# Designs tried in a protein design run: designed miniproteins, single chains. Part 17

Each design is a single chain, and the fold is of that chain. pLDDT is the mean over its residues in the fold that is shown.

## One batch from the design tools (miniprotein)

Design m595
Fold by ESMFold2-Fast:
Structure m595 (fold): chain A 61 residues (1-61)
Amino acid sequence: MEDFEKQVRTMLKALGVSEKEAEELVKEALKLIEEGKSKSDAMNEAVARARKLLLERRRKE
């Protein structure tokens, strides 16, 4: 499970989200796994949310 957390955190940071945002998205991904989602689905959801946050930042420019 630690490897999954690191992978998600690394992907989110690569997308340009802050460390605080990455930690929040990692927690959401772990919650999805606890609810029965696959690791792939949880990771895809975290990436999708990160992309939405980045789009909001661009609109605020």
Scores: mean pLDDT 78

Design m596
Fold by ESMFold2-Fast:
Structure m596 (fold): chain A 58 residues (1-58)
Amino acid sequence: SFEEAALLLAEAAQAYASGDPARARELLARALALDPSLVARAQGLLDADPAFRAFVEA
């Protein structure tokens, strides 16, 4: 569901900010598996963090 995917995306952002990009990638993959449209639906969160947005879109 989107809510579960958004929670995982938020956890990925925290992992990325904490210097754990491997964990952030794992959490992002799980979030996208739950909602493939997550990037389009979570633009507000991604716009607030341009570095994390670049990481997600890489």
Scores: mean pLDDT 80

Design m598
Fold by ESMFold2-Fast:
Structure m598 (fold): chain A 71 residues (1-71)
Amino acid sequence: AEAYNNLGNAYLALGNYEKAIEAYQKALELAQTSEQKVDALKGLQKAYVALGNGNGAATAKEELAKLGVSS
């Protein structure tokens, strides 16, 4: 999970938002702890916002809220 989250962060910094989303989705898929899920979902929200995908960003925000994260 951490390796894919780091890969997502790298793609996000490079402006490659679609690859960032793919990497964060893999991080979320492999997440075994709530903290790992939160990290991946925060990354997904940032990448979707940067890409202009409001529905994807809203979904990630809702999943974060369900995990007790309101940001």
Scores: mean pLDDT 80

Design m599
Fold by ESMFold2-Fast:
Structure m599 (fold): chain A 82 residues (1-82)
Amino acid sequence: AEIKVTTSDGKEVTIKVKSEELDANEFAEAVRQLQKKLNASEDQVLEGIREILEKGLIDINKKMSLEEATKALQLLAKKIAE
């Protein structure tokens, strides 16, 4: 499956995932793909993830649907691009 997200500057990024539901490891792999495509530092990604987790937008103990993962990655992409 594929997840498409758009950064705040209008850049579209496509992330490839192996399943329609993502566990924490599969989500982390999707985040790594996003990081590489946005040329973001590991610190920028970690800071973005921490803020998303603090807002309760992601529950890493629960499998995410493809739609939920797309929304989380979309928020991360916008945060990294700013």
Scores: mean pLDDT 76

Design m600
Fold by ESMFold2-Fast:
Structure m600 (fold): chain A 65 residues (1-65)
Amino acid sequence: SIQEEIEKLKEKLKSKDLAVVAEAVRELAELNTEEARKILEEYLKQETDEDLRKLIEHYLEEMDR
């Protein structure tokens, strides 16, 4: 189910491997649901890596189109 996929992606966002986190960000953006957008917006608030923050901002912008 989409809910199970979202829970797995939330788990991946907790990874210390930035490549795994970036993949989870992309997959959440591809789901393009309101829940996925909310998860990305919330995650962005605590993320300190500048490249990953820019990636998340780019996907959030894309999801608005």
Scores: mean pLDDT 84

Design m601
Fold by ESMFold2-Fast:
Structure m601 (fold): chain A 80 residues (1-80)
Amino acid sequence: SPVQTQFDDVLNDQVQTVSISDPDRASRFQSIMNNVRDRFRSNGPDDGMDYFFQQTQDDPIGMVRANMINAVVRAYQAAA
C-alpha cells in the first residue's frame, strides 16, 4: 500500500540517522527497526510500536522514540 511504502521510507531514514549519530547502538537498533517494519506490514503500527517499546524498555533512546512516534503519526495522516 502507498501508506506502507511511505512508512518504510521514513523507517529507513531513521535507521540511517541513528547509524550516523549513535554508531555504537546502530546494529542493535537496525535489527529492532527491521522487526518493527515487518510488524507494521503484517499487523499494523500498534503492534510494531509495542514491539519497539518492549525491546527498548531497559535502554530508552528518547530521540529515536520521538522520531518513531512522529513516523507513525505521519503514516496515519497520509492514510487519512
Scores: mean pLDDT 64

Design m602
Fold by ESMFold2-Fast:
Structure m602 (fold): chain A 80 residues (1-80)
Amino acid sequence: SIREEAERLVEEFEERLRRILEEAESAREALLRIGELLAEVQRKIDEWRAAGVPEEVLKELEKRVKELLERAQAEIRERE
């Protein structure tokens, strides 16, 4: 189902964020890689919106992605 695909996208985003935070040599590198990951996720959300996926599902997905992003940004700030 689309809800299962959205859940998988969130799980993939979280795991890729963790990897970026573990592997990045600098805050700059981490932010660049996170920006690229966000662009990829946003493209997928835009494709799903164009395909008629319910806005309720997309809003919940966007909220979860934003929460994970804010946590990652906080962790990067702690490294400075």
Scores: mean pLDDT 85

Design m603
Fold by ESMFold2-Fast:
Structure m603 (fold): chain A 92 residues (1-92)
Amino acid sequence: MIEEARKALKEGNYEEAVRLAEEALKQDPDNIEALTILAVAYAELGELDKAREIADRLSKRGNAETDIDKQAEIAVHLIRVAVALSIAERKK
């Protein structure tokens, strides 16, 4: 599931990436990769408010994490989302 969502995002199939990431989140609501894919796909679709909402969810997950290595992993994913949002906002 998550690998298919990642492939859809890479191929520019953003609607499919959203659908597959949402399915992954139904199984694991705190899945870092799924939240990242969903936020990036929404940003690429111009759904900036939705992308920011998912980025906030990812940020809260990071703030709740007590393991420093997992916090670093979440921070890297948040940076990816922030870059995608910045690029999408500049296109308007």
Scores: mean pLDDT 80

Design m604
Fold by ESMFold2-Fast:
Structure m604 (fold): chain A 61 residues (1-61)
Amino acid sequence: SEREKQLEEMIEAALKEGIITEEEAKELRKMPDEEALKELMERYAKKLREEAEKKKEELEK
């Protein structure tokens, strides 16, 4: 389905960006699409917060 394709693209993007590990990607692929999307969104939010803090620290050294 279109949703399954979108989810797979998001998982691949998250792997490339280092937001999730290969094992986490495998788990997400086993989940229902709704659960996988929710989990992936939470991981993206956490990664964005961590990257923002790291960038600030690097620039203010």
Scores: mean pLDDT 76

Design m605
Fold by ESMFold2-Fast:
Structure m605 (fold): chain A 69 residues (1-69)
Amino acid sequence: SNLEKGKKALEEGKYEQAVIYYGKALADTPPEDREKRAEIYRLIAEAYEGLGRTDSAAWVRAKADELLA
C-alpha cells in the first residue's frame, strides 16, 4: 500500500519520498475516515520534520488534531 511504502521511506530517511507516498495514501483514504486521515497527517508531519520544514510539519500536525476534535 502507499501507506506502507511511505513508512518504509521514512524508516530509510527518504523523507521527500515518504511525503509523496503519504500524500497518495491520503488521496486513497475516504474523507469520512477522519482517524486514518489524522494518522497520515501525523506521519507527513514526521517526514517534514526530517526535511527541516518545521512550519509545514506544524501545519499538518494541526490539521490532524482538527480531524480528531
Scores: mean pLDDT 86

Design m606
Fold by ESMFold2-Fast:
Structure m606 (fold): chain A 67 residues (1-67)
Amino acid sequence: MAALAEQARRVFADVLAEVFGIPREKAMEAIRAGGDALVKLLQEAGATVDDMIEATRRAQERLAALG
């Protein structure tokens, strides 16, 4: 369980780094903190709703490919 959750977090952090140009480590910290920390990070990066949808789509595709 823990290993799969960590793998999912790493995939999402990699996608955020690719889509928004955020350092992977900073994205990982925000994901672990959750909620407002992630929203604040995305706002500072200039993220649009469309960019957030694209990031979610890429993360879901990569996670689906792991199964």
Scores: mean pLDDT 76

Design m607
Fold by ESMFold2-Fast:
Structure m607 (fold): chain A 80 residues (1-80)
Amino acid sequence: MRVEEARKRAEEAFNERVKVTEQASKKVAALRAQGRANPELREQTEAQAKAILEEAAKKVKELNQEYDRAVREEAEALAA
């Protein structure tokens, strides 16, 4: 029972990390494209892109910690 719960949490954390990274990359690419098309907005779009990357990095760090915790819990459950 606990093994399956730990595996599910590990998979969910991994999938969320991929989704967060992919969404952040798409938003950043769109903002940088907008800045290239409109040089007057470049400073603003780059600041927004930086903020998105910083938020994504924090979320990814949290999800990596969740993944590591779930993997350890699975290993402990298998050893019991």
Scores: mean pLDDT 82

Design m608
Fold by ESMFold2-Fast:
Structure m608 (fold): chain A 78 residues (1-78)
Amino acid sequence: MELSEEAKKLFEEAEKKLKEAYEALLAGKGEEAIKLAEEAKKLAIEGARKAGLPEEVQKKIEELMEGLVEKIKKLAAE
């Protein structure tokens, strides 16, 4: 399976944003962490679509990213 250049860039950007979100969370910047996690979710979903992954896999990625965003929101609220 070959990922398009555009899909690869989207996944790489999503990974960077997710790492930044976690670092922001650890630094006590909950609002920034939530924003970065939501950006990562958007990029990952778009990357999955452009990669031509099976719809079932795209849905699982969306559900996993949604769960990560919700977890970060809960941790940021503490």
Scores: mean pLDDT 81

Design m609
Fold by ESMFold2-Fast:
Structure m609 (fold): chain A 84 residues (1-84)
Amino acid sequence: AITVDRIGPIYDGDTGILVYGRNLKTAARSDIHVYVNGQLQDIAAVRNTYDPNEILVELATPVKKGDIVQVEVAGHWSPARTVQ
């Protein structure tokens, strides 16, 4: 089963969102959604990392300090994280 446990730290100007959980690498790109301040974001790429419990989701538009980010993968939602 897929789990989405948390989002890693996010900083002003980042496009890369680290997502932690189980079996995330088995998700299709179409099953991965990123929301910034409740707005669905365009995903430029999804990259595998060397960590088996982590994916990197690259957004088309950079985030700004104070934005609230949430990730959903195959119906499983992360806790929200504020951009630092």
Scores: mean pLDDT 88

Design m610
Fold by ESMFold2-Fast:
Parts: C-alpha cells; structure tokens; sequence
Structure m610 (fold): chain A 104 residues (1-104)
C-alpha cells in the first residue's frame, strides 16, 4: 500500500528528527520534520480522494502534531519540549498506521 509506505517513511523521519535533537542538530531536525509533513499531506490527500474518513482523521491528527513540533523547533524551544512534541507526533503516526493496516 502506498499509504502504508508513506506513513512508515514519515515515522522513520520522526525517529531521525528525535536523533537529530539529541545530537543538537536542530537544522537537520527541521528538515526531517518538513519531509514527514510532506508525506503525511500526501496520505491526507489520498485518504480524502478515497473517502476514507478514519484515515483522514488520523492523518490530520498526525499532521497537526508534526506542524506543532516544527513550530517549536523554529522558535528554539527547550530540547525536552521539542522531544515531547516529536514523541506525540510519533504516537499520532502510529495511530494512522494502525488505521491504514485495519483497512488492508
């Protein structure tokens, strides 16, 4: 499934963003989060085109969490706050993955 592939890649990007924050590489963390946002926006567009309401809701939740994490990185929030936001984004992506897997 293209949706599963996109969500799995977005989750990997969030894991890499967490590693980048741990290393103090906030520019890399921003790039990884921006790439994850692009992938989740593609999932949302596919879900909307297919009328998959459960996936629209889950992908929208993941997108909101990722955008919040990006804003915190851009505003130079403390690393603990950024990590908490990225962990929430990871949880929302795992929820979207669970929805996508139930529909396969």
Amino acid sequence: SEVLRLLEQARELVDRALEAVEAGDYELAKEEVRRAIELVERVLALAEQRGDTDLVLAASGALSALESALDLIENKAPPEVIKAALELARQRLDEALAVARRLA
Scores: mean pLDDT 90

Design m611
Fold by ESMFold2-Fast:
Structure m611 (fold): chain A 81 residues (1-81)
Amino acid sequence: SHAEEAERYAKEAVRYALEAARLDPSLIPEAIGLALAAIGSALTARLAEKRGDHETAEQAVRDAEETLRRARELLEKARQI
C-alpha cells in the first residue's frame, strides 16, 4: 500500500538523518528537519489512504522518497564524501 511504502522510505530517511547527526553534531538541525519531513509524509500517506485519497497518498510516497534521497546526501556530507 502507499502508506506502507511511505513508512518504509520514512524509516530509512530517519535512520540516515540520525546517523548523519551522530557523525557530525553540527548537522543536528538539518537532520531534525528531515526526520520531521519524513514523519509528515508517512502520516499524510496513511491518512490519505484511510480517506480513499489515492492522489494525495501517491504524492506522499514521492515526498517520502525525496526526503530519503536528501537524508542519504546528508549522511554522505557527514562522512565528508
Scores: mean pLDDT 87

Design m612
Fold by ESMFold2-Fast:
Structure m612 (fold): chain A 100 residues (1-100)
Amino acid sequence: MAEEEFIKRWKELFELMIRGINKALNIPLDESDKKALENAEKNVRETIDSMESEKERKYVAELGIALLNNDFEKVKEIIEKMKKDGYSDEEINRLIGKAI
């Protein structure tokens, strides 16, 4: 999956989460919420762009999209593929942390 698709899907989910919290607390969306969304998008983009390995970037994007879609079968498939590619359990856990 493309990194841009992951960033877009993650931003959509994060916005829905903020809107859901604000609705539950009966608080309108404010400027601080907008700034949080912008900073979150920037941080995800910077994290992906900082990766030297194109293969690592692709796996983080694929894991992120699968997690955002609650597609745990796809998450397991990606993890197994990474193990076959020689990634250690520690490396996989690190990349999952970057995808969350």
Scores: mean pLDDT 70

Design m613
Fold by ESMFold2-Fast:
Structure m613 (fold): chain A 55 residues (1-55)
Amino acid sequence: SIEDLLKEIAELAKKKNVSEKDAQAIVMEALRLLEEEKASQEEVLKRAKELIDKV
């Protein structure tokens, strides 16, 4: 589910010591990709991991 995916992204960001503000921005970007671009859950998770790694 979308909710489970967003929760997974948020937990991964916490595990990687991403700040709360950056984690929220990454989750919001993931939601935008799902809603606007109709991206697959796999593609969204991959992009979220890239954003987390960039921080």
Scores: mean pLDDT 81

Design m614
Fold by ESMFold2-Fast:
Structure m614 (fold): chain A 74 residues (1-74)
Amino acid sequence: EEVVELFKDPVAFLGRVAADYQRTGSAAEVYRRYAEELRKLGDKEGAEQMEKFAESVEKVETLARQDVAELRAR
């Protein structure tokens, strides 16, 4: 139940995500991986929340990349 515990504690969860991000270079991929594990455990709500986190991170990365492009094009 460690994955569920991490999800319920955002501070602990973010700490582990940061550590995984340093190793993989992708926070969105880490969230999606956790979502799959939660689905296997039968936690549909937790899995959906993790997927939303992954999409949010991906969206922020996309917007940041667009912002940089716009600044260069100004």
Scores: mean pLDDT 65

Design m615
Fold by ESMFold2-Fast:
Structure m615 (fold): chain A 92 residues (1-92)
Amino acid sequence: MDKGLEFALNALRFTKEQGGTVTVTSEGDTVTLTLSGLSPEAIAALALQGIGLGLEGVEVKVRIEGDTVTITIGGLSEDQIKEVLDEAEKLK
């Protein structure tokens, strides 16, 4: 799922550019991004991108909880999951 990986990496980078915080967890072929400290405009941008990718058949789910967006992306290889986890570590 190349589009899912690209979205995960872009969402992490975008959140830090916005001054937010990122947390990533993995389970099986799935990563969960918890992105917090976001403006309503940043939340809307992330949610719209996630919905668009889901409509194109990417295994993505987006949840909004206050100033936090949770993005779950499935169908990833172990190497792709490692790339997302490594990016999150660099953004701490």
Scores: mean pLDDT 84

Design m616
Fold by ESMFold2-Fast:
Structure m616 (fold): chain A 70 residues (1-70)
Amino acid sequence: SMRAAEAGELAAREAARLGDHEGAARVAKGALKSGVGDKELSEKGYKIALETGDAEKGGRLAAEAAREGG
């Protein structure tokens, strides 16, 4: 569901704002699991990590997205 994707993104951004980028990815995946592949989740997690300043976590999520998309 598109609404589920939006809800997952908002929940992930809130978790990331609190400094829990891994938790943000888990929340997004939980909300979107029925229609979202790991590539989309990792891309969202990477974008959120960059916006919150955790470049190391962002790099790991980007690598995961590249492997999944590959």
Scores: mean pLDDT 53

Design m617
Fold by ESMFold2-Fast:
Structure m617 (fold): chain A 97 residues (1-97)
Amino acid sequence: MKVAEGEGDTVTLENLEEGEYRVRAIATGASSPATITIKVNGKEVPLKRRTTGLAGGEYQVVAEAENVKVKKGDKIEARVTGASSPVRLTLVVEPAP
């Protein structure tokens, strides 16, 4: 499992081993619902699931992609759009079971 975190609209993970991965991006701290996009080497990947919830007066948005094929040197990027406040963005990449 690899994790990247940041404040702002984008986080990235690089230097992954070749394989298939489950990718999850989590945005927290928004005062309005936001949209998350996941890309591998600039190509948008289909999302298996997207959920939006409210916790402590802040929106949490989760985007999940499964069976994401990664080659050596590939870059995974998560990006948030539509947030009306600063967000904390977490990108989690784990080998597919």
Scores: mean pLDDT 78

Design m618
Fold by ESMFold2-Fast:
Structure m618 (fold): chain A 82 residues (1-82)
Amino acid sequence: MVTQEEKQKILEEFAKEQGFESLEELVEAINNGDVELAEDVATKVLPKLGGEVPFAPRRVRAMQGVGVIRDAGYKVGLLGLR
């Protein structure tokens, strides 16, 4: 079982790999509409949590990334994709 603390740790490691100083900066970037970053969370972080990345449109993968961040206890806004 992956705890909220373990999810936060995995997301912090991912944030540092992407060049962010903190997970909070990563969350702010996604809230500001960085769809590619949200998609990368789904693609790179979800498998580390024991989840599978389904073959899905970019918008759906981005929403899965948002879900991972929310599960870690962070407040993430809607991406508003057109």
Scores: mean pLDDT 71

Design m619
Fold by ESMFold2-Fast:
Structure m619 (fold): chain A 85 residues (1-85)
Amino acid sequence: MEKLLEEAEKAFEQGNYDEAIELVRKAIYEAMKKNDLKGVARAYTLLGKIYEKKGDKEKAIQAYELALMVDPSNEEAKKLLEKVK
């Protein structure tokens, strides 16, 4: 999971948004298999940032809301959700 998130963040920084989304989806799956809810929330938070860069505000909001649903203590997701609304 951690390596997939690191690879996704790198792809995101390079502007490879579709690759970043694919890597985030894999990270979510692996985190769910391990019952790593904090990891799931981190992955959804990154997914929201990617959708914002793609101009998809609705999908970004959905991703941040999913992050907060699985980990209500995720301060980054909360802050980003407040800014994007």
Scores: mean pLDDT 86

Design m620
Fold by ESMFold2-Fast:
Structure m620 (fold): chain A 75 residues (1-75)
Amino acid sequence: MAALEAALSAALLHVAATGSRERREEALRLAQEAVNAARAGDYEAALRAALRVGELSGDPELAAAIRAAAEALLA
């Protein structure tokens, strides 16, 4: 959980600095869905939402970090 929350926080900060207001709202909503799904034990839903936050960041390194953290919950 801590690694996923850290990666999502980094991506949200990046989107806040570089993205539109609409993109920031969507990224925040998806990050909340990812964290809520992971806390509920729905790691598949958490992975899908987290990967979408990575895509919205536009940063391939942030997307890779989010993917690695989310996939670790499934392993």
Scores: mean pLDDT 80

Design m621
Fold by ESMFold2-Fast:
Structure m621 (fold): chain A 61 residues (1-61)
Amino acid sequence: SALEEEARRLLAELRELQRRNAPPSELRKMSVEVGRLLMELSGGDEERALRAHIALSEELA
């Protein structure tokens, strides 16, 4: 889905920011955005959002 692709894209961007040792404020902003998108993708289900995060993280590893 478009939301899943966007979540995958933002999570990859967050990982790149972490790799570049970006400022904590920038990392926090991106983390919040990723979390919001995963919750939206999961219909507000925290457990489903967590599972989606794990699956996308494994894909990017």
Scores: mean pLDDT 79

Design m622
Fold by ESMFold2-Fast:
Structure m622 (fold): chain A 96 residues (1-96)
Amino acid sequence: MKEKIEELTKRIEEAGKAYVEAMHAGDREAYQAALAELNKATDELTELVEPEKRPLIANVYVATLIRAVADLLQGDLEGALKSVEDGAKKIREIAL
């Protein structure tokens, strides 16, 4: 189970970074694909964790996306990528 949680949180981080980079570049097709992968990996993760952890993971996921988008609107790509990285780490800590 731990190995699968680590795999899924890595996929969430990578998809989140791809989403942020695609939005910054204005690449609609790429950000839609990245968002779909983000949702898929997050759904797979929630099926593996205890029901009580699911709302905590969902809250971190939503808060992370809001913060990353806010950073992008300010032109801060580096800050947006860091927000995704920190969010994925927190999701991993909750899921384990």
Scores: mean pLDDT 85

Design m623
Fold by ESMFold2-Fast:
Structure m623 (fold): chain A 74 residues (1-74)
Amino acid sequence: SMREKAEELAEEASRLILRAAEALKAGNEEEARRLAEEAERLAEEALKAAPDEKVKEEIARKVQAAIAEAAAAY
């Protein structure tokens, strides 16, 4: 379903956000940028695939949580 696709894309985006933070902490700025750009694309596709506002809100919350975790780890 589109909901499952949106959730899977959001999960992948969240994982890439955390990986980007780890790469940045390790001093690998090029890898961090690549991962962050990929995460942005996946998050955008997740929102596009979301069938309703409830799913969009869930996706946004998941991505924001990953960003907050990444910021706290930095």
Scores: mean pLDDT 84

Design m624
Fold by ESMFold2-Fast:
Structure m624 (fold): chain A 83 residues (1-83)
Amino acid sequence: SEEREALLKAIADVLAAIGDLIEAEQALKAAEEALAAAKAAGDEEAVAAAEAALAEAKAALAAAKERLAAAKARFDAVLERLG
């Protein structure tokens, strides 16, 4: 059944997006902790590198949230077609 295949794919896409979101949130926390450690050490070069990494982690988290929202919208559309 194409409906069953579409549903299973939509479920898999949502689960993958949730996994990516969890990884992005963990990476953001690690970047925040690294920045705090660099500031505590007084290492200006390490602080600059950590601030850049934190900005990248924030952007990655935003992208992961958008991908999850898109995956959920596709899942909802499949459910609506199935009744």
Scores: mean pLDDT 89

Design m625
Fold by ESMFold2-Fast:
Structure m625 (fold): chain A 68 residues (1-68)
Amino acid sequence: STEEKFRQMTQKVVNFLLDAGVPVEEAEAFAKELYEKYRALVEAGKLSVEEAEELMFKEAEEYAKKKK
């Protein structure tokens, strides 16, 4: 289901941020914001699930870069 795919994407974003040295609570909060944003865009028909996954990871990469 779409919800299961978003759950998996959210967990991958959290794991990526943790590996980049972001604290757990901050990583979870940021991943939740990305989940809510991209879920809404997919539900509105503006993005596919695959496009949402790609953009979520790009935003996670940009976020980690700002923490250097």
Scores: mean pLDDT 83

Design m626
Fold by ESMFold2-Fast:
Structure m626 (fold): chain A 63 residues (1-63)
Amino acid sequence: LKEEIEKLIKQLTPVQQRLARTALKAIDEGRLELAKQIIDFLESLGAPKELVELLRKYLEEKE
């Protein structure tokens, strides 16, 4: 799951890459509300649906 997310991140714009990596770090640190906000923002910026879905799935595994 995390490996698939990291692979998709490499296809993004630099701004979206930073946001996606920040979301992953927030999830790993247990900052789930922050991660959720960043994922929602990524979706609003037109990030690929597959990436957004995988990030939300990874977040749910930590809840």
Scores: mean pLDDT 81

Design m627
Fold by ESMFold2-Fast:
Structure m627 (fold): chain A 81 residues (1-81)
Amino acid sequence: SAAAKEEAEKKKALEEAEAYRTQAEALEELIKKGEEGLEKLAKESEDKEEILKEMEEAKKEGEKKIEELKKKAEELEKKAE
């Protein structure tokens, strides 16, 4: 029974880790698409420098969130080992 419970906990941890990795990948894609869109907008704007600055700050916040999600996934994967 103890071994069966341990295997169930490992499976759950791996499923949660996969969910966090999927969320991180989705956020990375959204940041990439957002960056491309804002760069195009900035080329046609008088506020180019401000748009690019806001884009960089938003990208930094998003990258921080991605790293937090990846860290959670890694901790769960280590627990499953």
Scores: mean pLDDT 81

Design m629
Fold by ESMFold2-Fast:
Structure m629 (fold): chain A 68 residues (1-68)
Amino acid sequence: MEEERRRLEEAKEVRRRILELDPDIAARMREAAETGDLELAKEIARILLEAAGREELLPEVEKEIEEV
């Protein structure tokens, strides 16, 4: 539980940094949320995490996307 919370928090931090660096990515994630296309949102998250070298956080980020 504690390790899961830390990993989720790290995933949020990585996402925050990526969104700050690339406004276009932020716009695409927002569009995916508005259209309700959770699969697109997950794919975008995967690409972002792979680019950041944090693909290990993908499962936690996917859970967060599903909670939207």
Scores: mean pLDDT 66

